# Designs tried in a protein design run: designed miniproteins, single chains, continued (2). Part 91

Each design is a single chain, and the fold is of that chain. pLDDT is the mean over its residues in the fold that is shown.

## One batch from the design tools (miniprotein)

Design m7160
Fold by ESMFold2-Fast:
Structure m7160 (fold): chain A 102 residues (1-102)
Amino acid sequence: NSMQRLLEEAKEELERMTRELHEAALRMPPGETTTAQREFPELGVSVFGVGRAASPKTGVVWAVGLIVTPEGEILYSTYLVSAVDNEEAAQQVIEKLDKSLE
């Protein structure tokens, strides 16, 4: 089914984009943010991602990926969080991401 194939491609793009944004964020200057987007017009959705570089104080890097409708409905989401030595700061980032994805 071509529609199922496109949905699987969108999900694969979600995972790939989120990973690539997380990897990019690990190499970016402190406090920088990067974004990426890919349209799937036949599905009527976009894959959108954000990566956030570590602050010098926390050492936490995160990336979030979303599959969204034109109306802003989130159909799928994923995130990656890395911390060097601060589980509490990582937990605070996770809480912010969870609230944003509600």
Scores: mean pLDDT 80

Design m7161
Fold by ESMFold2-Fast:
Structure m7161 (fold): chain A 61 residues (1-61)
Amino acid sequence: SVTIIETVTEPVSTPEQVVRDRALERARERARALGLTPVASTTSVLTTADEVTASAAVTAE
């Protein structure tokens, strides 16, 4: 198994769900580009005064 982590940072005006979805799609795209199938995922979001940062960790096989 391989874990792929992608991080996306957007302005604080961007909805957290949108930023989370973008990070998750990047991680899934990366897994597919490596010829792997995503089997599990987790996401986390950190919001500051200026930015929303989402990290997606996708386990792929």
Scores: mean pLDDT 86

Design m7162
Fold by ESMFold2-Fast:
Structure m7162 (fold): chain A 69 residues (1-69)
Amino acid sequence: SSAEEERLLELERRGLAALTRGDLAGAQKVADELRELAKTSKDPAVAERARRVAESVEAGVAAQRERLA
């Protein structure tokens, strides 16, 4: 649906913004919301995009944790 597509775009923007400012907790929260959207969406295209964006955000969090360690 258009509402799920707008939510996906909002979450993608929020996740990237959190990673840009080093807010790892905020980025992880966005990844969790994207995982929830992937599980609950009845649109396969939205579910697949949400899963891929969640994976990308989670990878960004992991990479920044390694840089801070």
Scores: mean pLDDT 87

Design m7163
Fold by ESMFold2-Fast:
Structure m7163 (fold): chain A 82 residues (1-82)
Amino acid sequence: SNLEELKKELEKLLAEVRANYTSTPVSQELGKELKELLDKIKEEFPELEELIDRLGNAAAHASDALARKLVERLKELIKKYL
């Protein structure tokens, strides 16, 4: 199902972000863009709320380079599943 495929993709992103944690917060601009994209997925798939919140919390400490990659991947997931 679309829900199960999207869940697996988000779990992979969470694992990648957690493996690349930094103590420095992501830039405000990228953090805002990430939140908007994650909120859009959460509105369409409320069953994924807990996973999306975990991903958002982890992404707050991603490098800007990783955050940009995450933005692009989230946009592709939105295009495919929403």
Scores: mean pLDDT 85

Design m7164
Fold by ESMFold2-Fast:
Structure m7164 (fold): chain A 64 residues (1-64)
Amino acid sequence: MKRIEEVKEEILALLKELGDEESKEKFLEQFEYQLKTSNDKDVLEVLEDQLEKLKLKLEYKKKK
């Protein structure tokens, strides 16, 4: 699904901006596992939730 790839790229870009290399590795590992064990709809839902949380984390960091 093209949308899954788009959200994945956005998450990776935000993690790079945060400088969180450990979370990037963990995210990629978990993403591969989810693709093997879950349907595309469930994977997309989890990715969109993670993207939203990362955006909130960046907004919080900008305030300082």
Scores: mean pLDDT 76

Design m7165
Fold by ESMFold2-Fast:
Structure m7165 (fold): chain A 58 residues (1-58)
Amino acid sequence: PERPGLPLGVYGGADTTPDQVADAVVANARKAGLSDARAQALGDAARTGQTAADALAA
């Protein structure tokens, strides 16, 4: 009995789980030549629903 208005933080990943999104973000950031620290920050942001801009500013 889910509500019609699903929370986007749970279902905003185009049918992808938060852990899969985080793993893909980290892998792509590393392939793009970002540092391990920045890749990890982006992965954490994806898992928690933060924006990439906010994560990279920290």
Scores: mean pLDDT 62

Design m7166
Fold by ESMFold2-Fast:
Order: C-alpha cells, then sequence, then structure tokens
Structure m7166 (fold): chain A 91 residues (1-91)
C-alpha cells in the first residue's frame, strides 16, 4: 500500500474502534448493575486501552479529511470512560 492508502486504512480502523467502543459503552450501562466493582473496572480499563490505540491510529492519519473529527470523538469518549472509572474506584 502507498503511504496515503496506509493512512486511510488507519483512519478506517480508528472509526471502527470508535463504533465498537460506543457499542460497548451502551452494553456496559445496561449490565453495570449486575457486575462486581472489579469486573466494571476491568471492562472500563480495557475500553480505555482500545480508545488509546484508536487515538494513536488517527494521529498517524491526521492529514486525511475527517481525521480530526474522529480524534475529538475518541478523546471525548475516553474522558467520559475515565470519569466513570474514577467514580467507581472512589465508591
Amino acid sequence: LSEEQEREVRLALAQMALSVAESRRESFNKRISNMSQQQAIEELQSDIKLLERAIELVEEAREIPGAEEVKERLRELKEELEKELARIQSS
């Protein structure tokens, strides 16, 4: 693949990761009442790591149209999950 095609693939992977993370968040909200504190912490940490990888991918694709919007959405979701994690850990 050309460097431009590789960047397009990285953006597509970041978009897929965002979609997966959004779906996992909806699932998490429905299941949290039936989870132990430890299970909730582990799931949130896993999702945060997924978002960190996706942010890394989109930063490598930063010159592709739409990359900045995807990056902001990933950062917003990551901050939301980090706040939820902190809330659970302080309970």
Scores: mean pLDDT 84

Design m7167
Fold by ESMFold2-Fast:
Structure m7167 (fold): chain A 86 residues (1-86)
Amino acid sequence: PSPEAKKVLEKLMDASALILGAAVLIVFQEDEEAKKEGQKLVDEASDLISQADRALQQGDYDKATALVDKATELAKKAIELLKKSE
């Protein structure tokens, strides 16, 4: 556990929390189109987290960080889209 590995793990935990938050919003969403779009973003973010975990295990901290940051952006997009009930 290097300091760089700890930073990536903290980012992974934050991104995972955002993905879980989006998944909870999907359960309570009544708009079918928002549900479908939110689910696609959550699925893509989850796949990126799996890729980031593999990069972390390989010691590729730059790649792991880039993948986690992208997953975080997608999870935030899902949350915004699911909260945007006009």
Scores: mean pLDDT 84

Design m7168
Fold by ESMFold2-Fast:
Structure m7168 (fold): chain A 71 residues (1-71)
Amino acid sequence: LRVGDVLHITHPALRVDVDAVVEAVEGDRLHLRFLSTTLGHSDEDPERLLITTVEELRAAGFEVRVVGRTV
């Protein structure tokens, strides 16, 4: 993964279905900005920023896949 990758993140039990852009990479940690295509659902944080790893997300039951790039 690198800056500009668009990730699709889902969690079947929590009914999460969101897209996020990788804004920064620090070792294994990704700085993700969430893109909401639904009305106000994905995040109430005005910055919409999460710092995590793909391994942490998968361990928590999230499915993560690359669906595109911004550049």
Scores: mean pLDDT 68

Design m7169
Fold by ESMFold2-Fast:
Structure m7169 (fold): chain A 114 residues (1-114)
Amino acid sequence: MNIAANGATVSPELAFKRYLEAKKKAEETGNLDEAKYAAIQLVGAILTGSKSDKVIKPGEFDGKGLEALSKLTEEQRKDFIEYVKKLNEAKSLEEIDKIIQEVMEKYGIKLPEP
């Protein structure tokens, strides 16, 4: 029953690249939905701690992605819920960037920005 889990991994680096692409589209369209979704995936990637332990696809975030998230500690799960809430409440790309920066600093992740 793990076929989709076995074929779907997202690293923090790949999730960050997807966020930057979604951010560029949001700058052009004014629609934050894709940027928020990519940011939520990036937070999940950071909190699961590694590229190999993460199984999140856009279409399966509620399914197979939750299996990867279930391996988080209680504190990491609480952090994830809080950051998802903050991202959903964000009204600008600047607010989304600030939330991502807070997660990266808290978990000691340093990703390059273009």
Scores: mean pLDDT 66

Design m7170
Fold by ESMFold2-Fast:
Order: sequence, then structure tokens, then C-alpha cells
Structure m7170 (fold): chain A 88 residues (1-88)
Amino acid sequence: REELRRAVEESARLIEETAKKIGLTGAGETMRGLLLGAVDKGLSKEELIEIARMAVKSFVEAAKALVGEEAAEEMREVGEKVIELLEK
């Protein structure tokens, strides 16, 4: 539905803003493609949240490996906000 698509677009924007700050440009586009694909396939809200959690975990691990612990924490924090938006 329209609300879910808006939540996905806002989620992708939040991830990309944080990703640009920590040098992981493109993470938001990855999240957007993944979640919009799931919406278009008719996945449930619960399934979308699980996909979002997996994507956030991947971004956190990438931030830790490529940038450091502080960047990983920033990505984890924005990930929590994304999950809250989708749980609405």
C-alpha cells in the first residue's frame, strides 16, 4: 500500500544519509531496491521487517569492516529508526 511504500522511501533516505556520512554511499539505494521489490511481490509487513533487519545487519558489518566501530554504531542506530518506521 501507499503508506508502506512511503515508509520504504523514507527508510532508504535515512540509511543513505548515514551511509554518506560514514563513506558507504549506495546503502540506501540497496535498501530501497530490496524493500520495494518485496512490496511489489506482495510480501507481508513482517517479512519486510525481516528483510530490513537482514539488510541493516549487512550494512553494520560492512561499516565495521571498512570504516570502524563508531561507523557501525551509527548504522545500527539508523537501522533501529528504519525498523520503527516499518513497524508503524
Scores: mean pLDDT 82

Design m7171
Fold by ESMFold2-Fast:
Structure m7171 (fold): chain A 102 residues (1-102)
Amino acid sequence: ELSPVQQKGIEMVEQIKAAKSLLEAVEILYKYAKEIAEELLKTMSEEQTFETVLTIIESLLEALGIENVDEIVEKAVKLFEEGKSVFEVLDYIYEEVKKLLS
């Protein structure tokens, strides 16, 4: 039997593959990133959860061919270091990536 995080990861990838647009793929990614973060926070520190979820996001944005994310990621790390929650930082990344796709 798969863990909840593994199950959400598989479901996320399947839904991204079925997405009709790049924007829909990004919306799916951020929905599951938040759900994965909620599961990880049950057993991990906020810092470990942030690092894990950020790695997943970076890998999937690269796989989707979305360029110019390095500055968004660097700003996201700074916001987390300044005391923003994992969820607030995920919201920031989602809004900035949406602007990049506009």
Scores: mean pLDDT 86

Design m7172
Fold by ESMFold2-Fast:
Structure m7172 (fold): chain A 92 residues (1-92)
Amino acid sequence: NDSVDGLGSSTDQAVRDATRAGRSRQMGDSLYDSAQQYHSQGNYGSAIRYLDGSIRAYQSAARQDPSLRDQLQQQIQRLQQQRDQWQQQLSS
């Protein structure tokens, strides 16, 4: 029964890891929404700062849930490309 309890503890840890990753993803989504709002207002500096925050939040989620890492890496790459585009708009 201790081995069954051990499996239960592993399941609880996976649930906690998924919950933490979920919260980090929600933070990333919230920061991305803010970034888009600032971008739509022409405030590229603030937009880039919030976009950078979103990228960091998704990186944290990927560390917390390795099963989502590949999916989150693709999302992070897209956001990094978007940041570079917005950086060009700021510097031009």
Scores: mean pLDDT 78

Design m7173
Fold by ESMFold2-Fast:
Structure m7173 (fold): chain A 82 residues (1-82)
Amino acid sequence: MEFKKELKKTGDVIEGKAETELEKLEAKITEGKSLEGKAVAYDGSRAESKTTVGDEVKVEATLYDAKTKTTTKYHLVTPTPK
């Protein structure tokens, strides 16, 4: 099994990548502002998500199944209560 891992930080941005023979995972965090995640499976299926926090909380997610060629997208926007 082949495994590669890399972590990188530049200012407020932290990026992480992990790769195996079957799956690839990527994550990126921006401190206090956003979280991003990406995953790719061996068959080309993929999942992506992004959460941004500010005056609004915005959540975006996209799921793709390569076997069925089905794409599902989620978009949620909520005002930050005070």
Scores: mean pLDDT 63

Design m7174
Fold by ESMFold2-Fast:
Structure m7174 (fold): chain A 104 residues (1-104)
Amino acid sequence: MLKEYVFEAEGIDKNGNKVKAKAYVGYNPRDGVLLVGIEVENIDTGEKKSYAAAATSPEDFSPVVEAEVIKSLVHESVTREQVDAAVEAAFKQLGGLKFKRVEL
């Protein structure tokens, strides 16, 4: 069963930009595939940046992750530790925005 979670945040990023962010997390517990995608929009300019993370083992994902991974996530899986590292790295780019889960 695929489980999907959506999180939203609004605020000011570490660079002083007004931003709106959406985080998408998809998990398939049967194959252990977990995909993380984050889209950040600058409210004043309309510029969008995307961050994505997918890996199979904790060793595939550096604790210091550059959050610009524009790859197809369909062929990768991640562990909870890799997701935590990727999400932390991406959220760190957002300067402490507080995300909340959105109901589907």
Scores: mean pLDDT 52

Design m7175
Fold by ESMFold2-Fast:
Structure m7175 (fold): chain A 64 residues (1-64)
Amino acid sequence: MAAEMIIRLHTLSLGRSLPPEKQRELVERGRVVADDYRDANVLQLNQVIDQMSQEAKAMQAEAA
């Protein structure tokens, strides 16, 4: 929520004494990375499963 964003910016600014602008960028970047990590995590898992499935199917074809 917006209130949490303000609190987070203030908390980081108090700890690092950095301007809110740079702290906001860092916070937003962290959020974007977290979101990407979430999607990447799911996609990575699915990709690994899909690749393993394809390899298994290829082995079965080779076995004839």
Scores: mean pLDDT 49

Design m7176
Fold by ESMFold2-Fast:
Structure m7176 (fold): chain A 94 residues (1-94)
Amino acid sequence: SMEIERLLAELEELVERARELGDFSLARQLERAIALIRRAVDQGRLDLALRYGREVLEIGKAGIEAVEKGDVLKSVGLTLRLMGLVLDLERELA
């Protein structure tokens, strides 16, 4: 799917940006999300890959913006939201 390939590429760019900004917690949750989205694709769970991929991308973009602005409370909150999505997707794929 072209949409899933685009989502994964954009998420990988956010991982690199989080690393450049020194937010390794945000980078870790984005990497975990990417791995689980790829696993959803491999399992034929395309609806999960698209639904979670879109939500992770939106939260990830907001997280990067919060880190760039020095909004520590917002960046931590968004990283915790990503962790929740990662755990939910992991349970869906178990």
Scores: mean pLDDT 91

Design m7177
Fold by ESMFold2-Fast:
Structure m7177 (fold): chain A 109 residues (1-109)
Amino acid sequence: GANHPLNLLGTTLNNLGAVHEAQGNLDEAESCYLQALEIRQALPEPDRESIGITLYNLGNVHEAQGNLDEAISCYEQAAKLLPPSHPNRPSALNRMHELSVERLKRAVL
């Protein structure tokens, strides 16, 4: 639940990952998001929206690193976990589509 002690740690790590991503520190961002994901998934009642947000952010990092397969996987999982009202859900679906096209173009070249 929202009041679990680990919920604050998961949120803090997700926010720290976003700071590193904004600074171009992609490896540090990935580390922070992976730690946030592990904590958020390990909660007694995991919050699907919070996990979806972390997966969306991890997808952005993999995309920036050129890891297309990992990015597509993260965006697909994020889209499944995020509610229809969340702005990152249509963004995840659009990025997944665009990267699938890019992956196909790279396979043809």
Scores: mean pLDDT 87

Design m7178
Fold by ESMFold2-Fast:
Structure m7178 (fold): chain A 59 residues (1-59)
Amino acid sequence: EKEQILETARHYREVAENARKLADALEAIPENKDLGTIARQGAEEMERKADELEAQAKA
């Protein structure tokens, strides 16, 4: 059970890393700045989810 939660948290962190890379690529193009901001916000949300799951696994 705890192991499965930690695996899910790891997956969320991987998705967040990919979303940050996408945000960086989008922000490099001025026309896509708004999309870059959305992707960056998505990455931050995924990181928060990973932190919550890791805390849950310790509880």
Scores: mean pLDDT 81

Design m7179
Fold by ESMFold2-Fast:
Structure m7179 (fold): chain A 106 residues (1-106)
Amino acid sequence: EEKKKEFYRKSVKTAVELAKQAADGALSVIDNPEAARRLLRMAKAAIETAVQNALKSDEETKKEVIEALDYVIKAAREVRERNPEVQGAADELIETAKKAKEILEK
């Protein structure tokens, strides 16, 4: 059981890092709406993975995901403010992150 929980904790950490990198990447390629939308979609998928694995881990890991969700929401809001063409994808990411936060907060 210890090894199984460690696996989920490591999987969550990897997914969280991917979500943050993808959200930051969308900001860095903001002048390319297609690339930004792909990165926002990648961040969304990474969040969904992090939530599923966090539910199988511990309370400390859930808190780490919640903090990462706040980071991703902030980045996605900045993306939509800088380029309205990606607003739809950014709003989907924000909604996904808000829903994930609700699930993890019980």
Scores: mean pLDDT 87

Design m7180
Fold by ESMFold2-Fast:
Structure m7180 (fold): chain A 73 residues (1-73)
Amino acid sequence: DAAARVREATEAARQAARDGRLGKASAEEIWKAMLEASRAYREGRDAGVPLELIQEVQEAMSEAAKELFRLSK
């Protein structure tokens, strides 16, 4: 189910960003979560997943990307 995959990837990316802020996740772990969210986003769009879920995964990817950039400074 593409919608379930989008929801799971959204939660994983948000969790990775939170764990990054708390010093519990490495840059590599955050990057992997962001890549999975990117894959779920593309597959979800192709499968016609509701726009609200697509927006949530985009926001989660953005949060993970911001934490990744902070760690690379």
Scores: mean pLDDT 84

Design m7181
Fold by ESMFold2-Fast:
Structure m7181 (fold): chain A 83 residues (1-83)
Amino acid sequence: MSPEQQRLAAEKEAEEKQLAEAREQFYKDVDGIIERMRSLAAKGDIERMIQVGTYSAGSARALGAEEEAEKIEAALQEELAKL
């Protein structure tokens, strides 16, 4: 590879590592968000559960954490399906 291609590959690798670290941190936060959503559902506060789920999924996507966004949306749909 050219030196420029090697540098671009290194920059992409650094971006992927930074994204992986952000995702790992968000994974810990995602479990807390899902727990909060389930707690709100148990209390009958469905409107706030939907707000928390949709906002958190949107935030995850804005960070490039698509898997985490899908996990939040799946949890939201699962709780809605129980109603």
Scores: mean pLDDT 75

Design m7182
Fold by ESMFold2-Fast:
Structure m7182 (fold): chain A 73 residues (1-73)
Amino acid sequence: SSRRDTLISDFRDVSRNMMRSIGDNDIDSFNTYRTRMNSIVSDIDDVDPSVGRDMRVNIDSLVRIGDRRFSNF
């Protein structure tokens, strides 16, 4: 696979794990996956900046979901 395809696949896997950590109310894992997703975005910006922008939108959405979940509201 291309580096782009590998990074997209890795992002999807980490995104799924981050979503699971929200469901599990696991703040530590959520923050770990958030850091990993941001690292992948930095890597993809060198390959495909448009995909990087889309990934940031996805991270922002997951952060909003997590913030609501972890605030217990």
Scores: mean pLDDT 86

Design m7183
Fold by ESMFold2-Fast:
Structure m7183 (fold): chain A 60 residues (1-60)
Amino acid sequence: SKRDAVIEGLQKAGFSKEAAEGIVDSMLEAGASEEEIQKLVAEGLRDQGHFEGAEIVEKA
């Protein structure tokens, strides 16, 4: 799912699974859609130079 790909991309960027899940779940609770989370996380990872993580998120 898109959620799993975002978590995988965050882990590739150096986040723990628990931290990555916490980030995604916090964004969902704030009312963000899965598509919005995917776009925001991929963009943030690219901006920080985590290109591999961003590609994992985008392929979802």
Scores: mean pLDDT 83

Design m7184
Fold by ESMFold2-Fast:
Structure m7184 (fold): chain A 73 residues (1-73)
Amino acid sequence: SIKEKLKELLTRLVPEEEAERIVNGIDEAIKDNLPLEKIINSLKAYLRDVPNATEEDIKEAIELVKKYYEEKT
């Protein structure tokens, strides 16, 4: 699933517990009907502070979030 792919990507960058919190936070934001742009901007800001996250990783994460948002809405 898209959710599983997003979690796999995030576990390469952050500890598994943190990856779960991020995915759950995105899921809750979608349930709360937050705009996609707000979710993406929050994730970009977060991942830019992660030392091991490349711009390519950030792009991949954003594309997965876009697909997950489409799947849920």
Scores: mean pLDDT 84

Design m7185
Fold by ESMFold2-Fast:
Structure m7185 (fold): chain A 89 residues (1-89)
Amino acid sequence: EEAVKYTIEGIKAYNKGDYEKAVEYFRKALEIGGDEDVFTLQLLADALEKLGRTEEAIRVYQKAIEVAKKKGDEETRNALEARLERLRA
């Protein structure tokens, strides 16, 4: 699957410290696979946070929270809300 390949390439870039390239790959994955992939949304937000793009990271975390809420994934929702609180503090 094309979207999954971009998520994997993004993870490889992230692990090498290439956060800009990771953001590009994760955005491509969400564009192809749809923007309701909480896992890839969380990775995108993490990469944006590493780049100091805090306002963008906050918006992506908020999107991931809404998707997790829509899917009834309370565990992921609670974890993302806790992370967002720490980022805002």
Scores: mean pLDDT 85

Design m7186
Fold by ESMFold2-Fast:
Structure m7186 (fold): chain A 81 residues (1-81)
Amino acid sequence: SIEELLQELVEIYRQLRATTDPAEKRRLQVRYAELLLKIYEEIAKKYGFKTPKEYFDYFDNPLGKQELERAERLLAEAAAA
């Protein structure tokens, strides 16, 4: 559920604030991006959109699109490593 994903997102954010190890910060940032994308996908689906990009385009939300693209790039980089 969206609520479970949001709860996990908050917990990852707390860990990010507490962590000083660069490698652990990177792993947490990747996990944060994964959760954020899942939340966006669930929101888009809830309102009848096929993708988060379609949702943000419909509402003319360039900031949401930028956050989506940033999360997608981070996950692509992590998958390539």
Scores: mean pLDDT 85

Design m7187
Fold by ESMFold2-Fast:
Structure m7187 (fold): chain A 61 residues (1-61)
Amino acid sequence: EDEEFAERTARVVAKTVRDLGGDPEKAYEAALKAFRDALEQGKSVHDALTEGARAAVEAAR
């Protein structure tokens, strides 16, 4: 459930990064890892999404 949601969210972020001229693969990997790490730390899905988005933006720089 949460893993499928993480993959879908990471793919959407990666597509946005690609359209903005960034590296979609780095964005996808960073978002997925950060989301998973946040969930394992007991954070909410909302907080995990925020961490994933932040990591994707940082990786695209």
Scores: mean pLDDT 75

Design m7188
Fold by ESMFold2-Fast:
Structure m7188 (fold): chain A 60 residues (1-60)
Amino acid sequence: MIELRALKELVIKGKEPIVVKPGEVLKLLKVEGYEATIEYKGKLGTVELIDLIKTTELVS
């Protein structure tokens, strides 16, 4: 499982809106085309892959 740290506030819109604050860690579950499925504090959401890349870093 890939873990990502937010570098900036990330708002993921969907059935359950997700607000990830800078410094928080989210989980990347899968990538399909240009969209990524993530999990944050038990909530699932989808985000454009390019926005995820711009706003997060890999947890090393």
Scores: mean pLDDT 79

Design m7189
Fold by ESMFold2-Fast:
Structure m7189 (fold): chain A 103 residues (1-103)
Amino acid sequence: KKEEIEKLYKEIDEYLEKLTEIKDERNGKTVKIRAKLAKAILKLYYIEGLLSEEEYEKMMKAIDLLIELAEENPEASTEELLEEALKKIDDEIAIEILKSIVS
């Protein structure tokens, strides 16, 4: 667990560095990197026992949808991508994770 946690922290640092490089672009490119960062953080929470398997799977599926939308529409605004994702997501926990990525 400790070694897995250390690897996840390194991955989180890598994504944060990438966000610094593209911070002026408030579009699908930024959303994609933020979504990947969120996946790493959720995996850390799951390993630490802070999320149930069902919660983890729901959140990961919601984030994967957001990544797909961002890849198809790299020039779309963060607000547009959130609205499109929310049309397909009705779970409160999944909604909150998507809002945290896009806000």
Scores: mean pLDDT 80

Design m7190
Fold by ESMFold2-Fast:
Order: structure tokens, then C-alpha cells, then sequence
Structure m7190 (fold): chain A 76 residues (1-76)
């Protein structure tokens, strides 16, 4: 199921965020872009930004993850 695959990747993104694993986050965002396209990737990124804000992550950390999404979207 496409929905199950996306949810699994979103779970892995949340783990990468908690660990501040920027390289793993980039790899997973690329996989989402490849499998689901730019619109879904942007929606995932917006959701994750909201989660990081609710969890009170530093703006500098949120900005680093947002920059990775922007860089990956430019590569596609």
C-alpha cells in the first residue's frame, strides 16, 4: 500500500529528526520525492515542521531540516 509506505517513511523521518541525523533525513526525503513526487514531499515537510515547532525544537535546527527539503526539491 502506498499509504503504508509513506507512513513508514514518515516514521523514519521523525526518528531522524529526534536524533538530528541530517544525512538520514536527506536520504528519506529524496526517497519520498522519487516515489510520491514534489507535492507530497512538500506536505510531509510542512507536517514535520509543525511537529518540530510543537516539540519546541530550536529555530536553527528547524531551519537546517527545512534547507535540506529545499535542496532536495531543487535536485528533483
Amino acid sequence: SDTYELLKLMFQLLEAIEKEDFEKFREIIREILEKFGPEVTKNVATTLKGIMEIKKFPKSVIDKFEKIVEEVLKEG
Scores: mean pLDDT 88

Design m7191
Fold by ESMFold2-Fast:
Structure m7191 (fold): chain A 80 residues (1-80)
Amino acid sequence: SKEEILEALKKLGEIKLMIADGAPKEEVLAKVEEMAASMSGEVRKILEELLEKLKKAKTREEMAKAVEEAGTKLQELLLS
């Protein structure tokens, strides 16, 4: 739903700030896992793909890029 997409975008903004503020990778992963578990359909798929990318990320910059890409996909879904 549109409401679910907007909620996911809001929470991704919070995760982006966590990464910028130097939060441990484990905390970032836990937040994305909680989001994915609470969401459904295409939103959940985007968040599950984000989670896998974050698990493989070796730098803060890679984590930030993964979150940005997920945000773009959610915005595209919102405009569809």
Scores: mean pLDDT 86

Design m7192
Fold by ESMFold2-Fast:
Structure m7192 (fold): chain A 64 residues (1-64)
Amino acid sequence: SLESAKKGAEALLQQSTNPEARKLAQKALATDDPVEASLLATLAAEAARDDPGGRAAVREVASL
């Protein structure tokens, strides 16, 4: 639903420092189209997977 998508986007804005993820989450919050909001929230979540913190952790594991 639109409300669920917006809740997800709000949570992402609180958790992610990735500029692309934040941009997509802001777009999700600005739209009144439930399909567009869900798509944008999903794309924002995917972008957040590549946050610098996640990449640093992978490098540390690979160095062991």
Scores: mean pLDDT 67

Design m7193
Fold by ESMFold2-Fast:
Structure m7193 (fold): chain A 74 residues (1-74)
Amino acid sequence: GEAVVTARADGTGSVEAKGVSEEVARRAAQGAGQLAASGMSPGTAAGIAAHDLGLVEGAVGWSTEGARGTVRVA
């Protein structure tokens, strides 16, 4: 996909996206990590971050594996 949003239960997050400013991506990654660390499902946390970035219309893959959630966008 053209973007990947990841959140982990340890409070870490990342956003790899074209066409999104580094500041907006950083804020979304930080928010996703904080939500996951607070006990939210990491997949749900990644989904909220993708929504806040306006990426939901292009979402082509969703996964949660243990402590990590990932959303992929085409």
Scores: mean pLDDT 72

Design m7194
Fold by ESMFold2-Fast:
Parts: structure tokens; C-alpha cells; sequence
Structure m7194 (fold): chain A 86 residues (1-86)
């Protein structure tokens, strides 16, 4: 099967994707609750405190789950920092 280096790279990409999706979904849900917004472009532009707090909370929860499931802490921390910087 896959060599360890390829597996590590795939795990990194999967972790990054999961954290990014969790943040994006949380922003969408919170923005819809506060503003009734359905347009993805409008949702992406929203930086309101409650919308950002919802995204941060969802990403933090997913980070905790990934660590509990045995994903490499260095990979999880790097992915979390990258998503948060975007």
C-alpha cells in the first residue's frame, strides 16, 4: 500500500480540508441565522464577531476530535493555523 511519506501528505490534506469545511459551514449557518444570507460570496465577505466566533468554535471542536482520533498533533496544528490565517 502507500508509503509513509505519501500517507502523511494525504493525512495533512484531509485534516486541512475537514477543518476548512467545518469553519465554512459554521460561517454559513451563523450568517443565515443573523442576516438570512444565502449567497456564498456574501457569506465569505462577512467578518462579524458572531460569524467568526462560530467558525472558530467549529474549527476548535474538529481539531479536538482529530487529536482524539490519533492524527499527528503537528499536522493538526499546522492545518488549523493555515485555515485560521486565511
Amino acid sequence: HMDPETRARLDEEVVLGIIAIAGAVAKTVQARKEHGIADPEEIHAYTGPAVQAAADAAMERVKEILLEKGYDPEVVDRAYAEVRAA
Scores: mean pLDDT 70

